# Designed miniproteins, single chains, continued (5), part 74

Each design is a single chain, and the fold is of that chain. pLDDT is the mean over its residues in the fold that is shown.

## One batch from the design tools (miniprotein)

Design m18563
Fold by ESMFold2-Fast:
Structure m18563 (fold): chain A 59 residues (1-59)
Amino acid sequence: MKLTEEGELILEASNIYVQVVNEHPDDKEKREEAEERRERIIELVDQGRLDEARAELAA
């Protein structure tokens, strides 16, 4: 992944997802919530809505 602002946001979103999965491996709801959050951040980044992507990371 290029270390662009977009790439850094996607990487951070993926790292948060992995952390949630590792902390709650048997919690399907937590895992699905984390995946949906990651997908939202990626969609915002793809649309150039970087401020909103950063807000989702902070939530």
Scores: mean pLDDT 77

Design m18564
Fold by ESMFold2-Fast:
Structure m18564 (fold): chain A 115 residues (1-115)
Amino acid sequence: MMKELAEKSLKGDKEAIEEEVRISLVRMALGVTNIMLGKDKAPKKLEEKAFEMAKNNEPITPATIAGAMSELSTEEAAKKFSSTVRSMSKKKQDLFVRIAEELGVSKETIDAVLA
């Protein structure tokens, strides 16, 4: 499936390109979360939330990452996520907007992450 998706993306298939970018965005969000959830330096609440997410096999999506970070109420976590999204290519930022809209995130929140 991944090889077929990449081949279709290279041929200009819009849906395949969007799916490949979605997977990349999820991987980037997971990478940021893993750095922030580092056990040796993470606040106890971050460790507990990381354990809960792992135990429940929660899907790693922009919404799940944002929800976890909002529950932890860490300004640094929010800033790192926003910085990561802002450093993405325009195409990946456009996909982030679409995913966030699909998940019911307000325009004001999306604009704040991208600003």
Scores: mean pLDDT 53

Design m18565
Fold by ESMFold2-Fast:
Structure m18565 (fold): chain A 69 residues (1-69)
Amino acid sequence: AEKSPFYSVEDLERMLEAAERLLEKGDLEGARTAAEMVIRVAEKNIENPRYEELRRRAEEILEEVRRKE
């Protein structure tokens, strides 16, 4: 199996903070990229409630990106 990089909950939280900052600055592509990465990692760990929360937050960022396009 292809090995994906390991990201902790804390790593994903920092990525979400970065995505939110990028969104506020109008960097829609940067915000989308960061949010999509969080979603991909969180989906693999959905059984953990903390990752499910991170996935939801990342999806909200993607929704905001789409709203601003």
Scores: mean pLDDT 77

Design m18566
Fold by ESMFold2-Fast:
Structure m18566 (fold): chain A 66 residues (1-66)
Amino acid sequence: MEEEIKKAKEEYKEKIAEALKKNDYAEVTRIMQELIEYLVNELGLPESEAFQIAMEVVEEAVKEVE
C-alpha cells in the first residue's frame, strides 16, 4: 500500500506539473479529483487522508514549476 501511494504521488505530481506549466487549472482540478477517487476507491484510504495526499502532491508540483 505505501509503495502504491508513493507511485501514485509521483505519477500524479508529474501530470499536475504539466497542467500547471500550461496554466490549465481546470485540468489540475480534474487530476486532483482522479487521485482522490483512486486513493479512496481503489486503495481504501479515508477521504481525509486521500485529500491530504492530494494537497501534498499539488504543493510539490507547484514547487517544481516555480
Scores: mean pLDDT 81

Design m18567
Fold by ESMFold2-Fast:
Structure m18567 (fold): chain A 104 residues (1-104)
Amino acid sequence: SAEDVFGRAYVAYKIGGLLGALDYAQKLLREYPDSEYAPLAYVIMGEAYEYQGKLKEAAAYYYRALYHGGEILRKVLSDETLEKMREFAEKHLSEEEKEQVKKA
């Protein structure tokens, strides 16, 4: 189920297994793209791109996560983490790029 894949992604994310978390995040987006849990997958994708130094791609994923999933993300991430993602997106995305992300 979407909830089971989400749970596995979240546990992997919390214990620092980014590669394992990325696998579950990709599964969540492939099998349950419209689920309320998809925004956590966007956060994990953003973290993976940030680790690779792909800052624009990371920012786009963080912005997409915040736009689609503020409610679920507030339950699983700290307010400080959410604010850091918002500031990261604001720093690296233009107004035009933010509009493009909203449409995805």
Scores: mean pLDDT 83

Design m18568
Fold by ESMFold2-Fast:
Parts: structure tokens; sequence; C-alpha cells
Structure m18568 (fold): chain A 75 residues (1-75)
């Protein structure tokens, strides 16, 4: 499981595209009720992507706005 600690809050239940530091799409996910806490949680299957703790990511919202965050790995 992974968490993104956001620089700014996003709306609850927002569909987001997670982009790496180079702007490459990593995955699409949905922010939960905790999005107001500046945290988005997601899970990816093993073998889909290798992500590193502390990596800077960009979350793109459905309205086209972007929010930066830091990736945190939860085992």
Amino acid sequence: EYEIELDEPIPDGAEVEVLDKNGKLILKTTAGDSSETKVVRFSIPPFVAELFEGEEVTLKLPDGSEVKGKLKIIR
C-alpha cells in the first residue's frame, strides 16, 4: 500500500491521475474520505510499477488542476 502526502488538500472522492517526476502516468485512483487530510492512499499490484519513498509526484484532478505530493510506502 502507498500514501501520497499532498502539499495542498484535494476534494473527497476525487478521481486523480498520479504522475511521476517526469510527468509520466503511474496510475489512476480515487481519493477517499481522507483526502481533506492531505493524504491519498492507493494500492498497485506487484510488477506494475516500482515506486520509491520520498519520490515527488503530481496528482492531476478531473478539473485539470494539479497538486504535488511526496510518496510514502506502507508495507
Scores: mean pLDDT 70

Design m18569
Fold by ESMFold2-Fast:
Order: structure tokens, then sequence, then C-alpha cells
Structure m18569 (fold): chain A 55 residues (1-55)
């Protein structure tokens, strides 16, 4: 599970969720700044890939 803090920041809130952005891995308690690149969200064995546009 992730929490949206603002339009450009997500917080990882659960131990079963990992985010990967441009090869950097984020886990529970980490804050992800949404920069251009491919965002991969993995939760409970499911994977979602999102392409983020440049700001």
Amino acid sequence: MVERLDEKHLKVTSENTTLTLNGKVYKKGDIVELKEGKLIIEENGEKIEIELEPV
C-alpha cells in the first residue's frame, strides 16, 4: 500500500509493498519523489508498471 503525500510524492506504508523508480528500490517508510521514468509498484506478488512524464 502507498499513501499519496502530494502530487509528486508517494510514501510506502506497508511491508508487502515495494516501489522501484529508475532502478532505485523503496520500501515501507520510504518517500518516493515522482520523477520522469518507469515506476514499478509490487504488492502481494502483483506488479504494476507506470510511465511518469517529465515535469
Scores: mean pLDDT 76

Design m18570
Fold by ESMFold2-Fast:
Structure m18570 (fold): chain A 106 residues (1-106)
Amino acid sequence: MSEEEIVQEISEVLDEFVEALKAGDVEKAVEQLKRFAELYSQMENPLYRSIADFIFMSYITNIMIEHPETLPLAAEALETVYPDVPEEGKSLFKDAIKAFKEAIEE
């Protein structure tokens, strides 16, 4: 799979993640985050990895602004997947978990 194809699939996976959150489907949300982590771990090009980081954080920001009612479920899904995230993706997931938890508290 090309890095460009991985970036496109990441966007599709994150769209499915948001739809799962809106539906209250924890199992599907967890599945999509695991797929994201798998795709992210296949990226070797720093430029495409930076694009993936930007896309991921854009989705996290959109969830906080447009779907704040899903934040507890989104945080739970991220925490569920976090132990299984490859080392290179752990800081990204940790930052997202922190952002969601801080948004829930205020």
Scores: mean pLDDT 84

Design m18571
Fold by ESMFold2-Fast:
Structure m18571 (fold): chain A 70 residues (1-70)
Amino acid sequence: MDEEKIVEGLEKGVETAKKAKSAAAGLAVRHEAQRVIEEYELSEEARKRLEEIAKKGEEVAKQNGGEAGG
């Protein structure tokens, strides 16, 4: 599996959620990052990046509705 592709995809997910100001999109990014961390055996670098992405997704969600927002 291409770890960089997953990380970059989710980073773009955070950017999209910020632009859309969508709590639901932010939560979706957070949930997906957490699922990838849990289901796949990743390098420390990839895991740290995904944890940061999950945090950013949650922050977007909190700022734009506190939860799913849809």
Scores: mean pLDDT 77

Design m18572
Fold by ESMFold2-Fast:
Structure m18572 (fold): chain A 70 residues (1-70)
Amino acid sequence: MLQEAEERGRREADEAVERAKKSPNPVLELDQAIAEFARRAKDAEKTNPLEAHYYRVAAERLQEAKAEMV
């Protein structure tokens, strides 16, 4: 279950990275995606810990991708 949430998070983040690369401002798109996933993780924290973990993993993966671009 936890591993499945992590795999889903990484996959979702990779899709967001591909969308960002096709935009006029990839860094801005990644920043917005990171903020959105972090917000969703916080919102889910008390009601669905596995969903919160999935969003945290996605945000972390996006931060790694941004570091490679900047």
Scores: mean pLDDT 79

Design m18573
Fold by ESMFold2-Fast:
Structure m18573 (fold): chain A 63 residues (1-63)
Amino acid sequence: MKIEEVAKRLVERYGLSPEAARLAVELAYSGATPEQIAEVLVRLYGVPRSTALRAGEEAIRLL
């Protein structure tokens, strides 16, 4: 999928802001692990850790 399409799905499924969703997808594309993506989302956007981890896993899966 294109980065924009994956980011849109993360917004729709996990309630991430468009900015947080885009960052998650860009990190996934750069080879970050789900745990690394989750840490960034928790730290910068206050996303609950469980939601952030699932969003990171989904971003990697959809790329």
Scores: mean pLDDT 85

Design m18574
Fold by ESMFold2-Fast:
Structure m18574 (fold): chain A 76 residues (1-76)
Amino acid sequence: SIDEALQKAKEGTITPSDVFDALVAEGEDDLAYRLYQLVSTHSYAEAFRKTAELARERGHDRLAEVLEEAARVYEK
């Protein structure tokens, strides 16, 4: 669930697979595909931030929060 993904991100234990699972669970298959493309050319932190911007543009603020917290985990 999105709440489980957010908890894992805040604990620093979220995996890229957990992020993809959260996107798919929220019905955002297009965002999941965009993230897949972005991770091929960007760091995980950069890819997650770019995907968070797209999620916010679509009004998915909770999903954007998960992506922003995941980006913080992978920034190091």
Scores: mean pLDDT 86

Design m18575
Fold by ESMFold2-Fast:
Structure m18575 (fold): chain A 76 residues (1-76)
Amino acid sequence: AKAAYEQGLKYHNLFLQLLQDAGLGNPSVTPADIQNAYNNAVTYYTQAYNLGVDDAAALKAQLDQQVAAYNALLAA
């Protein structure tokens, strides 16, 4: 439970760092890198929630809002 939650936080933080680096014009950050960090964070938060970490559901909802905002910026 704790290990899955910590991995979810790790990938969530990586996702946010990649968004910041992309916003600063880093050409080495690809949409695939951002999507992979998101997918890993979702996977680990889902595992943590299923193991009884209720906070993981709230963090997953926050992550889903953050990816929706990113996708809206790409569409604009």
Scores: mean pLDDT 80

Design m18576
Fold by ESMFold2-Fast:
Structure m18576 (fold): chain A 87 residues (1-87)
Amino acid sequence: SAEALIEKLKARVAASAPGSLEHGRALAELGVAYYQQGELDKAIELLRRAEAELRAALAADPSPEAERALRATREALEVVEEEKKKA
């Protein structure tokens, strides 16, 4: 269920170190899950936080994984922000 997925993703966010690639990815996945539930404001908040953490993680330790995560997070944020403008 959607609620079970969100609880699992919240646990993953809590289990990861703030500022890490893992934490940024977990925040982005949680943000996308809220978007899929129509919770646009929560999704935007989480995706903006994920973008900031992933940008910092990429700057500290450049990797193809971090670059892909940041790009995907930025694309998701743009989609959610456009949907909010139309709502």
Scores: mean pLDDT 88

Design m18577
Fold by ESMFold2-Fast:
Structure m18577 (fold): chain A 61 residues (1-61)
Amino acid sequence: DPTHAREIYDAALRAGMSEEEARQVVRDFMLSTRNEDEETRERATRLAVQHFLDRARQRKA
């Protein structure tokens, strides 16, 4: 799902990860959720995005 991949990638970059690290995170996420239903993937995406946004916030505090 390109939308979920983009959201996680952008959030990881905001958390201070490199482009390579962000791509690896997206790859690992997509592989780990490939057999999950859409609702589970959406919830997992929201949790991952929130986690990275929280890390980005801590870096500015």
Scores: mean pLDDT 78

Design m18578
Fold by ESMFold2-Fast:
Structure m18578 (fold): chain A 97 residues (1-97)
Amino acid sequence: AVGEAMKIREYEEKLKEGKTEALELKIEAAEVRAEAEDLLFEARIRKVKEAEELAQKAIEKAKKAYELAEKDPEKAKELIKEAKELLRKARELLEKA
């Protein structure tokens, strides 16, 4: 009886931690997507095609990270990191233009 109650609490704590991580990943993915959409808009106005392509790829990776945040948090983290790197390269291209 006591062992079953302890297992339920441990499971609830692990579920809370997993839900918090998924929510944090979704927020980060949404923020990266918003930055990518702003950068895409700037790149289009300034006609820097290479920056447009990088920003579009970052948007796609951020969207996929948002979808995978609950099912595959590790892949979501990797996609967010890749999207941030694409945004860094796009910003460098805009600064050099």
Scores: mean pLDDT 83

Design m18579
Fold by ESMFold2-Fast:
Parts: structure tokens; sequence; C-alpha cells
Structure m18579 (fold): chain A 60 residues (1-60)
């Protein structure tokens, strides 16, 4: 259970990194639209995971 808090913080840090990568990818003409879409989906999934983990932590 204690490691769950650390995992949530790691995921929040990863989310910020993904947002930074997405911004850079959008500015780089060599990056494909498919890669940009994948980053957007990864960010959405990461937010969902964080919310679920926080709910589990509160319950336990």
Amino acid sequence: MEKLEERIKTYENALKKLEEQLEKARSDPSVSPQTIAALEKAIENMRDIINKLKEILEKK
C-alpha cells in the first residue's frame, strides 16, 4: 500500500513528461500525426490510471 503512493507520484511525473513530449512532437515536422495521436491517448490513459489508483489507495 505504501508503494502505491510512490507509484501515483511516478505516474504524475510521467504525465508531465508526456505532455512535454506532445508539445515538442507538435512542433517537430518530422513527427507523424499517428505518433501525436498515440501521445494524446497515452496522456488520457495515464490520467485514468492515476484516478483509479487514488481510489484504490483511499479504499485500502
Scores: mean pLDDT 79

Design m18580
Fold by ESMFold2-Fast:
Structure m18580 (fold): chain A 86 residues (1-86)
Amino acid sequence: MVSEGRYIIAKIILELAEKPLTAGELAERLGVSQSTVSRGLKRLEDSGVVKRNKRTKKYSLDVSEEEKKRYVEIAQLILEAYEEEK
């Protein structure tokens, strides 16, 4: 079973793989609270996967292009597993 926290992190990765977004923009796109998104972003930032631009307040993936592809593939698998178990 994929936890809701894993599902939210997977969605954040997929959105940020497309373009940099603020926590508020991610919350709107995912249909969840900004607190939920901020918790997921904090976990990803602590692991070095994302960074925040202090001027724009936008988050972006802070990994190599090769790692970005792997994270996107894993995130897609997590979303499929979560939807199958619903």
Scores: mean pLDDT 80

Design m18581
Fold by ESMFold2-Fast:
Structure m18581 (fold): chain A 100 residues (1-100)
Amino acid sequence: SVEEIEELTLEVLDILAKASPELATLAKYIRDVLKESSDKEKVDLAETLARTILNMVDVLDLGHTGTPLGRAASRLSPEDLKRLRELAQEILRLVKEYRS
């Protein structure tokens, strides 16, 4: 359901907010946008965020912290990175079911 997708997306935002003040500000902005969004917009935003997180986590697992975003995300624990991957994969699964 869209509600399940939104709940998982909010958990992703909570984890990202721990990485840096800049990511915490961005996470708050995305949360505010979700409150005003239609079901389609919520799903589209969740898919975009989940795909971005999977790409980012794969790069970080390889120790690539040379980018500004990589440096910020290096404050996340291995457990947080694992949880972000799990959440992003589940969001993409639910998005696929919603669009089927």
Scores: mean pLDDT 79

Design m18582
Fold by ESMFold2-Fast:
Structure m18582 (fold): chain A 94 residues (1-94)
Amino acid sequence: DELKEIFKLFDKDGDGKLSVEEVEEFAEVINEETGTDIDPQYLIVKLDTDNDGVVDFEEFKKVVIELFDKDGDGKLDEEEMEKLKAIAKKFAGE
């Protein structure tokens, strides 16, 4: 699962979840790469839907599809996936 590999690049502590700090950094990298002005708090609210202070893989996948699926088909195409991969690599310091 390519999205799961991308998620692992964001999951810096390897616990299978993203912290609030990791989500804030992710929002900053998205803004830098896409030229958008996404509020990190808005992303946290979108991703932390169970209000436990962490973001699991399923919630990450859902929001990533919402943000990058320009076609509205519920899937990422090759170009959208490559863009997300580039963002993930920048976030990971790669």
Scores: mean pLDDT 70

Design m18583
Fold by ESMFold2-Fast:
Structure m18583 (fold): chain A 69 residues (1-69)
Amino acid sequence: SSDLQQQVNDLIVKAKEKKEENSTLSFGLLYVNAGIVSEELVNELNIALEKSEDDPQLEERLREIAASL
């Protein structure tokens, strides 16, 4: 659905912004996954993956989110 596609796009954007923000603001925490990616973002990704099993376009975008983490 379009709502799920938008959620996936938002997750990709959030993942990229989180990495960029962490790299700029906190070089010392780069080794800590919690400092690179929020637990909330990881949880949203897992929920989206469960809901997208029958949608190949969403699966492709979710792979991009996973690669961005």
Scores: mean pLDDT 52

Design m18584
Fold by ESMFold2-Fast:
Structure m18584 (fold): chain A 69 residues (1-69)
Amino acid sequence: LADRVRAIAEAAIASLPPTQRRVYELHYREGLSQAEIAKRLGLSPGTVSARLKAAEDAITAAVQEALAE
């Protein structure tokens, strides 16, 4: 089950729009704060937060749908 959830999450991440995937990767893989990402990408902190939340919601929805059988 854990391996299945991981595979679904990875597929969902790969399917994100490039702008949302970049913010997600910088935060979760590179360990940057939202403020650091905003500075690096020339975005407002609110834009980074919104994109990160959209990415997280999409991944969560994909995992939840798969676990609903």
Scores: mean pLDDT 80

Design m18585
Fold by ESMFold2-Fast:
Structure m18585 (fold): chain A 88 residues (1-88)
Amino acid sequence: MKKYELTDKGLELLSKVGIKDKVVDAETILNAISSLLEREGKIVDEEKGIADVSDTELGKLMGIDRFDLRDADAVLEALKKSGLIKEL
């Protein structure tokens, strides 16, 4: 399983949903993102896992308005591109 290091911005954001470790696996990151978006009521299509992240802290940090939570690879690549995580 791929391991990722949270950047300072990533750790600050995901600590709000209980992430304490700077080095985490992909499943931990994806579960934390889902929990953060559920907490903010941003899942638009529950069956498809599509989230509107506009006006969220996550969306502002990533520079995106929407993503598909069912595409784990796309979510992880978006987080890497936005400087929230680094692949180890």
Scores: mean pLDDT 72

Design m18586
Fold by ESMFold2-Fast:
Structure m18586 (fold): chain A 84 residues (1-84)
Amino acid sequence: ELDEMVARLKELIDAEIKRAMEESGTSDVKKALEIVFERLEKSMKEEGLYDPEAAELARKLMEALAAGDMEAAKEYLEKLLELE
C-alpha cells in the first residue's frame, strides 16, 4: 500500500534528519536535509548506482516528507518506482 510506504519513509527521513542535526549541531531542518541528501548522493556515486533523475526525485521526495506534504511525497515516490 503506497500510503503505508510513504508513512514508513517519513519515519526514516525524520530519524535521519534528527541524526544529521545531532552530528552537525544544527537546529535548521533545511540544513539537516542538505546533509542527508549529500550522504545519499555520495553513497549512490560510490556504489556506481548514481542516476541524476532518480537523485532529483529522491531529493524532492525527502523535502516533501520533511515538510509533511504526504500528497507530494506520494507523487515523487510513484515517479521513482516508474524509473526502476
Scores: mean pLDDT 80

Design m18587
Fold by ESMFold2-Fast:
Structure m18587 (fold): chain A 91 residues (1-91)
Amino acid sequence: SKEDLERQIKELEQELKNLEKWFKDNKKYLSDDDAKKFKKLIDEGKKLIKEAKEALKKGDLEKAKELVREAIITIGGLTAMRMLVYLKIKS
């Protein structure tokens, strides 16, 4: 439903904000190449969320669903990269 998509978009937007904050706080633990990749995925996630909101506003539920699926994959990639950093950091 439209309400379910609005909820999913809000949840994804919050997770992306958490990932962006984590990146700023932990950039020193990433190689320059990994930092560039992480930043690119953050920017892609932001674009997908913005486009999903626009599609939803226009009533294009199918396009909004596709963009939400792409945002889930992109944010999943960021979460995986964050997990790899945790595994490499010595306590």
Scores: mean pLDDT 86

Design m18588
Fold by ESMFold2-Fast:
Parts: structure tokens; C-alpha cells; sequence
Structure m18588 (fold): chain A 67 residues (1-67)
């Protein structure tokens, strides 16, 4: 799966509020593309800011920032 495809899947999971899938995809992105963290944050940050579940948003952010 390409970087762009993984980012789009992560956006879909965030919009669906699918915590397990979003965290898994965030970890996979950081495992495969650790040097592209800022690009991922720029792409999904606005969506995470709209999430009403603060714990869900934090879990995804923590997965992206842990590395």
C-alpha cells in the first residue's frame, strides 16, 4: 500500500471514528514512513481537530508522535 493510500485510509477511519483502524494505520504509517510525520500531521490534523471524542483524537496523535 502506498503512502498516499495509507493516508487516505487513515482519513476515512478518522471520519468513521474507527479508533482501532485509525490507530493501526497511524502506527503503520510511522513504521514505514517515519521521516514523513509532518506530512501526515498536515493531512489529518484538521480532521482530528473536528473529532468530538478527545480520547480518540489523542490516541491517533500519540500513535503519530510516539516515533
Amino acid sequence: MSFEELVERLKEAIEAEDVETAVRLARELMRRYPDRRQEILDAVGPLLAKVKDEEFAKAVEDALLAR
Scores: mean pLDDT 80

Design m18589
Fold by ESMFold2-Fast:
Structure m18589 (fold): chain A 74 residues (1-74)
Amino acid sequence: EDDEIIERAKEVAEKYLSKETGELAGNLARALLDIARFTGDEIDPREVAATAVSIAGIFAKKPDEGRKAAEEIL
């Protein structure tokens, strides 16, 4: 389950941005899922993956492309 969401974030970010951004998005998605489980909050894993892709896009200096890529997950 988590691995699928992490891999989806990585694949989408890699496809629309870059391989390095894909790896960042995957790492961010994993961290966000771990935080959600630690806090006990009910968070949609797809929204976590989309958020990770959006953040990765900002670091890639392509925030609009990151946002559009995130919409592919939702």
Scores: mean pLDDT 80

Design m18590
Fold by ESMFold2-Fast:
Structure m18590 (fold): chain A 79 residues (1-79)
Amino acid sequence: MEKVKKAAEKAAELALSDDPLDREIGLTFLSMLYALAKRLGDKEALEIIAETARKLMDSPDPEVRAEAERILKEVEKAL
């Protein structure tokens, strides 16, 4: 899923940004990708989103880590 991988990579770049607005946009984008992948039953997309969320768990921002953990738990339940 080339499109989902690129979209998840862009969401991660924004979520790891020094700009608080970009971080909020990135987290929102990743959450929307998760909702879409779950609705479509796209297991490969869900696996890409889970991998992206795991990378965000290394963020120095506790809000980014908390939201990444939430998304990861939801993806794991959907797989």
Scores: mean pLDDT 82

Design m18591
Fold by ESMFold2-Fast:
Structure m18591 (fold): chain A 71 residues (1-71)
Amino acid sequence: MEVEKKIEEIAEEIKKKNPEISETTARAAARMVILGVDEKSQEAFIEAMEKRLGIEKETFRKAIKIAKEIL
């Protein structure tokens, strides 16, 4: 569907601009922005991902910021 295609396109652009951001992080950031996830829910998810997968909070926040700029 259109939403999944848009997530892939934004994730690819995030990764192209910042190669250090993983595909998983880029896709998650793109999905959050496209679906309009609120800031509190975004921060809760970022914290959960750092605790469970060791993804740096700042890297995740950077990916979300880039996704917002692309949209």
Scores: mean pLDDT 79

Design m18592
Fold by ESMFold2-Fast:
Parts: C-alpha cells; structure tokens; sequence
Structure m18592 (fold): chain A 90 residues (1-90)
C-alpha cells in the first residue's frame, strides 16, 4: 500500500461493523461503545505498557475526540469510517 488507500474493507463491511457497535440503531457510536476499539488500538501500538488506569482512560478519550470532529460526544458513520480506514485490523 504505497499509494493513498482509505481501507481494505468494503463500504458494506464498514457499515456492518458500524451497526455491530451501534447497538440501539440511532446512527451513532457512543464513547462507551467505542472504548473497546480504542483499547485494541492502544494495545497494538504498545501504548498500554507502563501506563496507569487513568492515563489509559485519557488516551482512549483522546482517540475518541480525534474522530469526534464536531465534539457532540458520539461518532457518526463518516468519522467511524475514517477510524477503520486508519486501523483496518480492528
């Protein structure tokens, strides 16, 4: 992948994954639903080592806020697609 690529996943696969986390079908993912994805990302990057529980929580919140571009406290489909495009192994 030497060229610009968003994700190896199809739009259908991203939509299926979004719906899996969007348990109530309101079209957004809450911070609580997003936390497991943020934790997997931190684990993959080795950022859980030598961190307190408080520091890990702050890192999860920073990841969430980086993709919550309008600051409404939820991740919409477009923001989720950007996250999955950056982290296709999650």
Amino acid sequence: DEFFKKTPLSKEEVEAKFKEFDKDGDGVITYEEFKPLAEKLLEEKGLLENKSEEEIEELKEKIFKAYDKDGDGVIDFEEFAEFIAAHPHL
Scores: mean pLDDT 72

Design m18593
Fold by ESMFold2-Fast:
Structure m18593 (fold): chain A 67 residues (1-67)
Amino acid sequence: HMEEQRRKELVEQGRELFKKAIEAYEKGDYKASAQLFNKARELFEQALGKEDAERYIKELVEEYKKS
């Protein structure tokens, strides 16, 4: 059992790390980008479970590609 507030906080932290990963990638720091993306993925998996985290990450990547 996970409290909804804790789940939301983990998702928000994951989103911030995902944004930092994108910024690192745009600057050409692929190592930092990969590390930040992996941390974001771990947070999403803790909040949502593995399958739902994969879907959520795909949605975030698609949103980024449209912007």
Scores: mean pLDDT 81

Design m18594
Fold by ESMFold2-Fast:
Structure m18594 (fold): chain A 89 residues (1-89)
Amino acid sequence: NAAALEAAVAEVRAMIAAVEAGDLEAARAHLKKAIAAINQTDLPPSVATGLQMRLMAALVDAELGEREVALATLRDVLEELEEELRRAR
């Protein structure tokens, strides 16, 4: 549904901002909320799982100091969620 996709987009944007600021505690909090929002979407299970795995991998990369890699993954996930939101509208 559009509302759950909007929530997922908002949480991924917040996660990007947290990673950019080096706030890994905030990034973990937004990851949990993004996963919860994705679970409330009507996305195919394979797509939802893929997005969640990529978000989790991005947090691991950020925690390892691979900030640029983490941000690239998060931006790709954001673009995909925004595309799904456009289709849902």
Scores: mean pLDDT 89

Design m18595
Fold by ESMFold2-Fast:
Structure m18595 (fold): chain A 83 residues (1-83)
Amino acid sequence: SDLDLIERAVESAKTVLSPEAQARVDEVLEQYRQGKISASEFIDRVSDIMQEEGKREKDIKKAIDIHSADSLLRMLYQSLKLS
């Protein structure tokens, strides 16, 4: 389903993050799985975590990887909303 695809996309995107940031994403993912937040709120919160991690990242390649993962996640979500 589209919901399963969103979850899988977030699971993939989080792998570029630090263990601490991954734990924050996992917390948001659990809130989404429990129906406590909407898909829109879920993506917005994950994107916020990724943007803050990217801003703090001192390694340029890793910062680019984080930005790319966030951009792809947002593009995928927009594509699913149009389908």
Scores: mean pLDDT 84

Design m18596
Fold by ESMFold2-Fast:
Structure m18596 (fold): chain A 81 residues (1-81)
Amino acid sequence: DGLARVRSEVEARTRDALARAAASTSLAEQDAIIADLRRYQAELTARLRALRVPQSFIDELTALFDATIAQLEAIRAAALA
């Protein structure tokens, strides 16, 4: 199933981003991690729309990205304190 493969890829990328951010002591590195994940989300969303993937699946992935980015921003905010 192509959609299951895409879901697994997104889950792996989001887990990697969170692990790298948690291990980071650099605000510049944390900013780069957030920017890279946002770029990946935009590129993936464009590809899935071009392939006419159901909007419900795109919405599912968007929710995962939004939750992950919120966690990344919280890690960054904690590093500033």
Scores: mean pLDDT 87

Design m18597
Fold by ESMFold2-Fast:
Structure m18597 (fold): chain A 59 residues (1-59)
Amino acid sequence: MELTEEERKIVEEAVDEAIKQSTNLDEAIRQALRRVVEKLPDSTVRAARYAVELAKKKG
């Protein structure tokens, strides 16, 4: 993936927060995507793809 280390950290934190607040995987994905779109507007597509992959691995 072509995200910087700082961008990856932001996505990982967003996914972790989404999983903690969600009761199922679909909710975690929705929450994570909302957070990464707000935090990483210039890298939205790459950040969204990484967030979905992380949520599936961790959720």
Scores: mean pLDDT 77

Design m18598
Fold by ESMFold2-Fast:
Structure m18598 (fold): chain A 70 residues (1-70)
Amino acid sequence: GITTTSYVLDGVPVSRSQLPAAIVDAGEQLGASLADGESASTDVTADGTTYTVTATRQGDTLTIFARRKA
């Protein structure tokens, strides 16, 4: 199973607490369905800002990338 989760906002590594909860929830939900080497993306709106959220799995590590649109 996934043992380590890392978070990136606009190319900058961040802690889980620095991301909107909706982004964290969406990224972790995507990550829960991924096999090793897979990735998935979705768009999420939090507090009027739309983000593209990409979850990527490598072994037991999940990385969640959030990027603001516009």
Scores: mean pLDDT 84

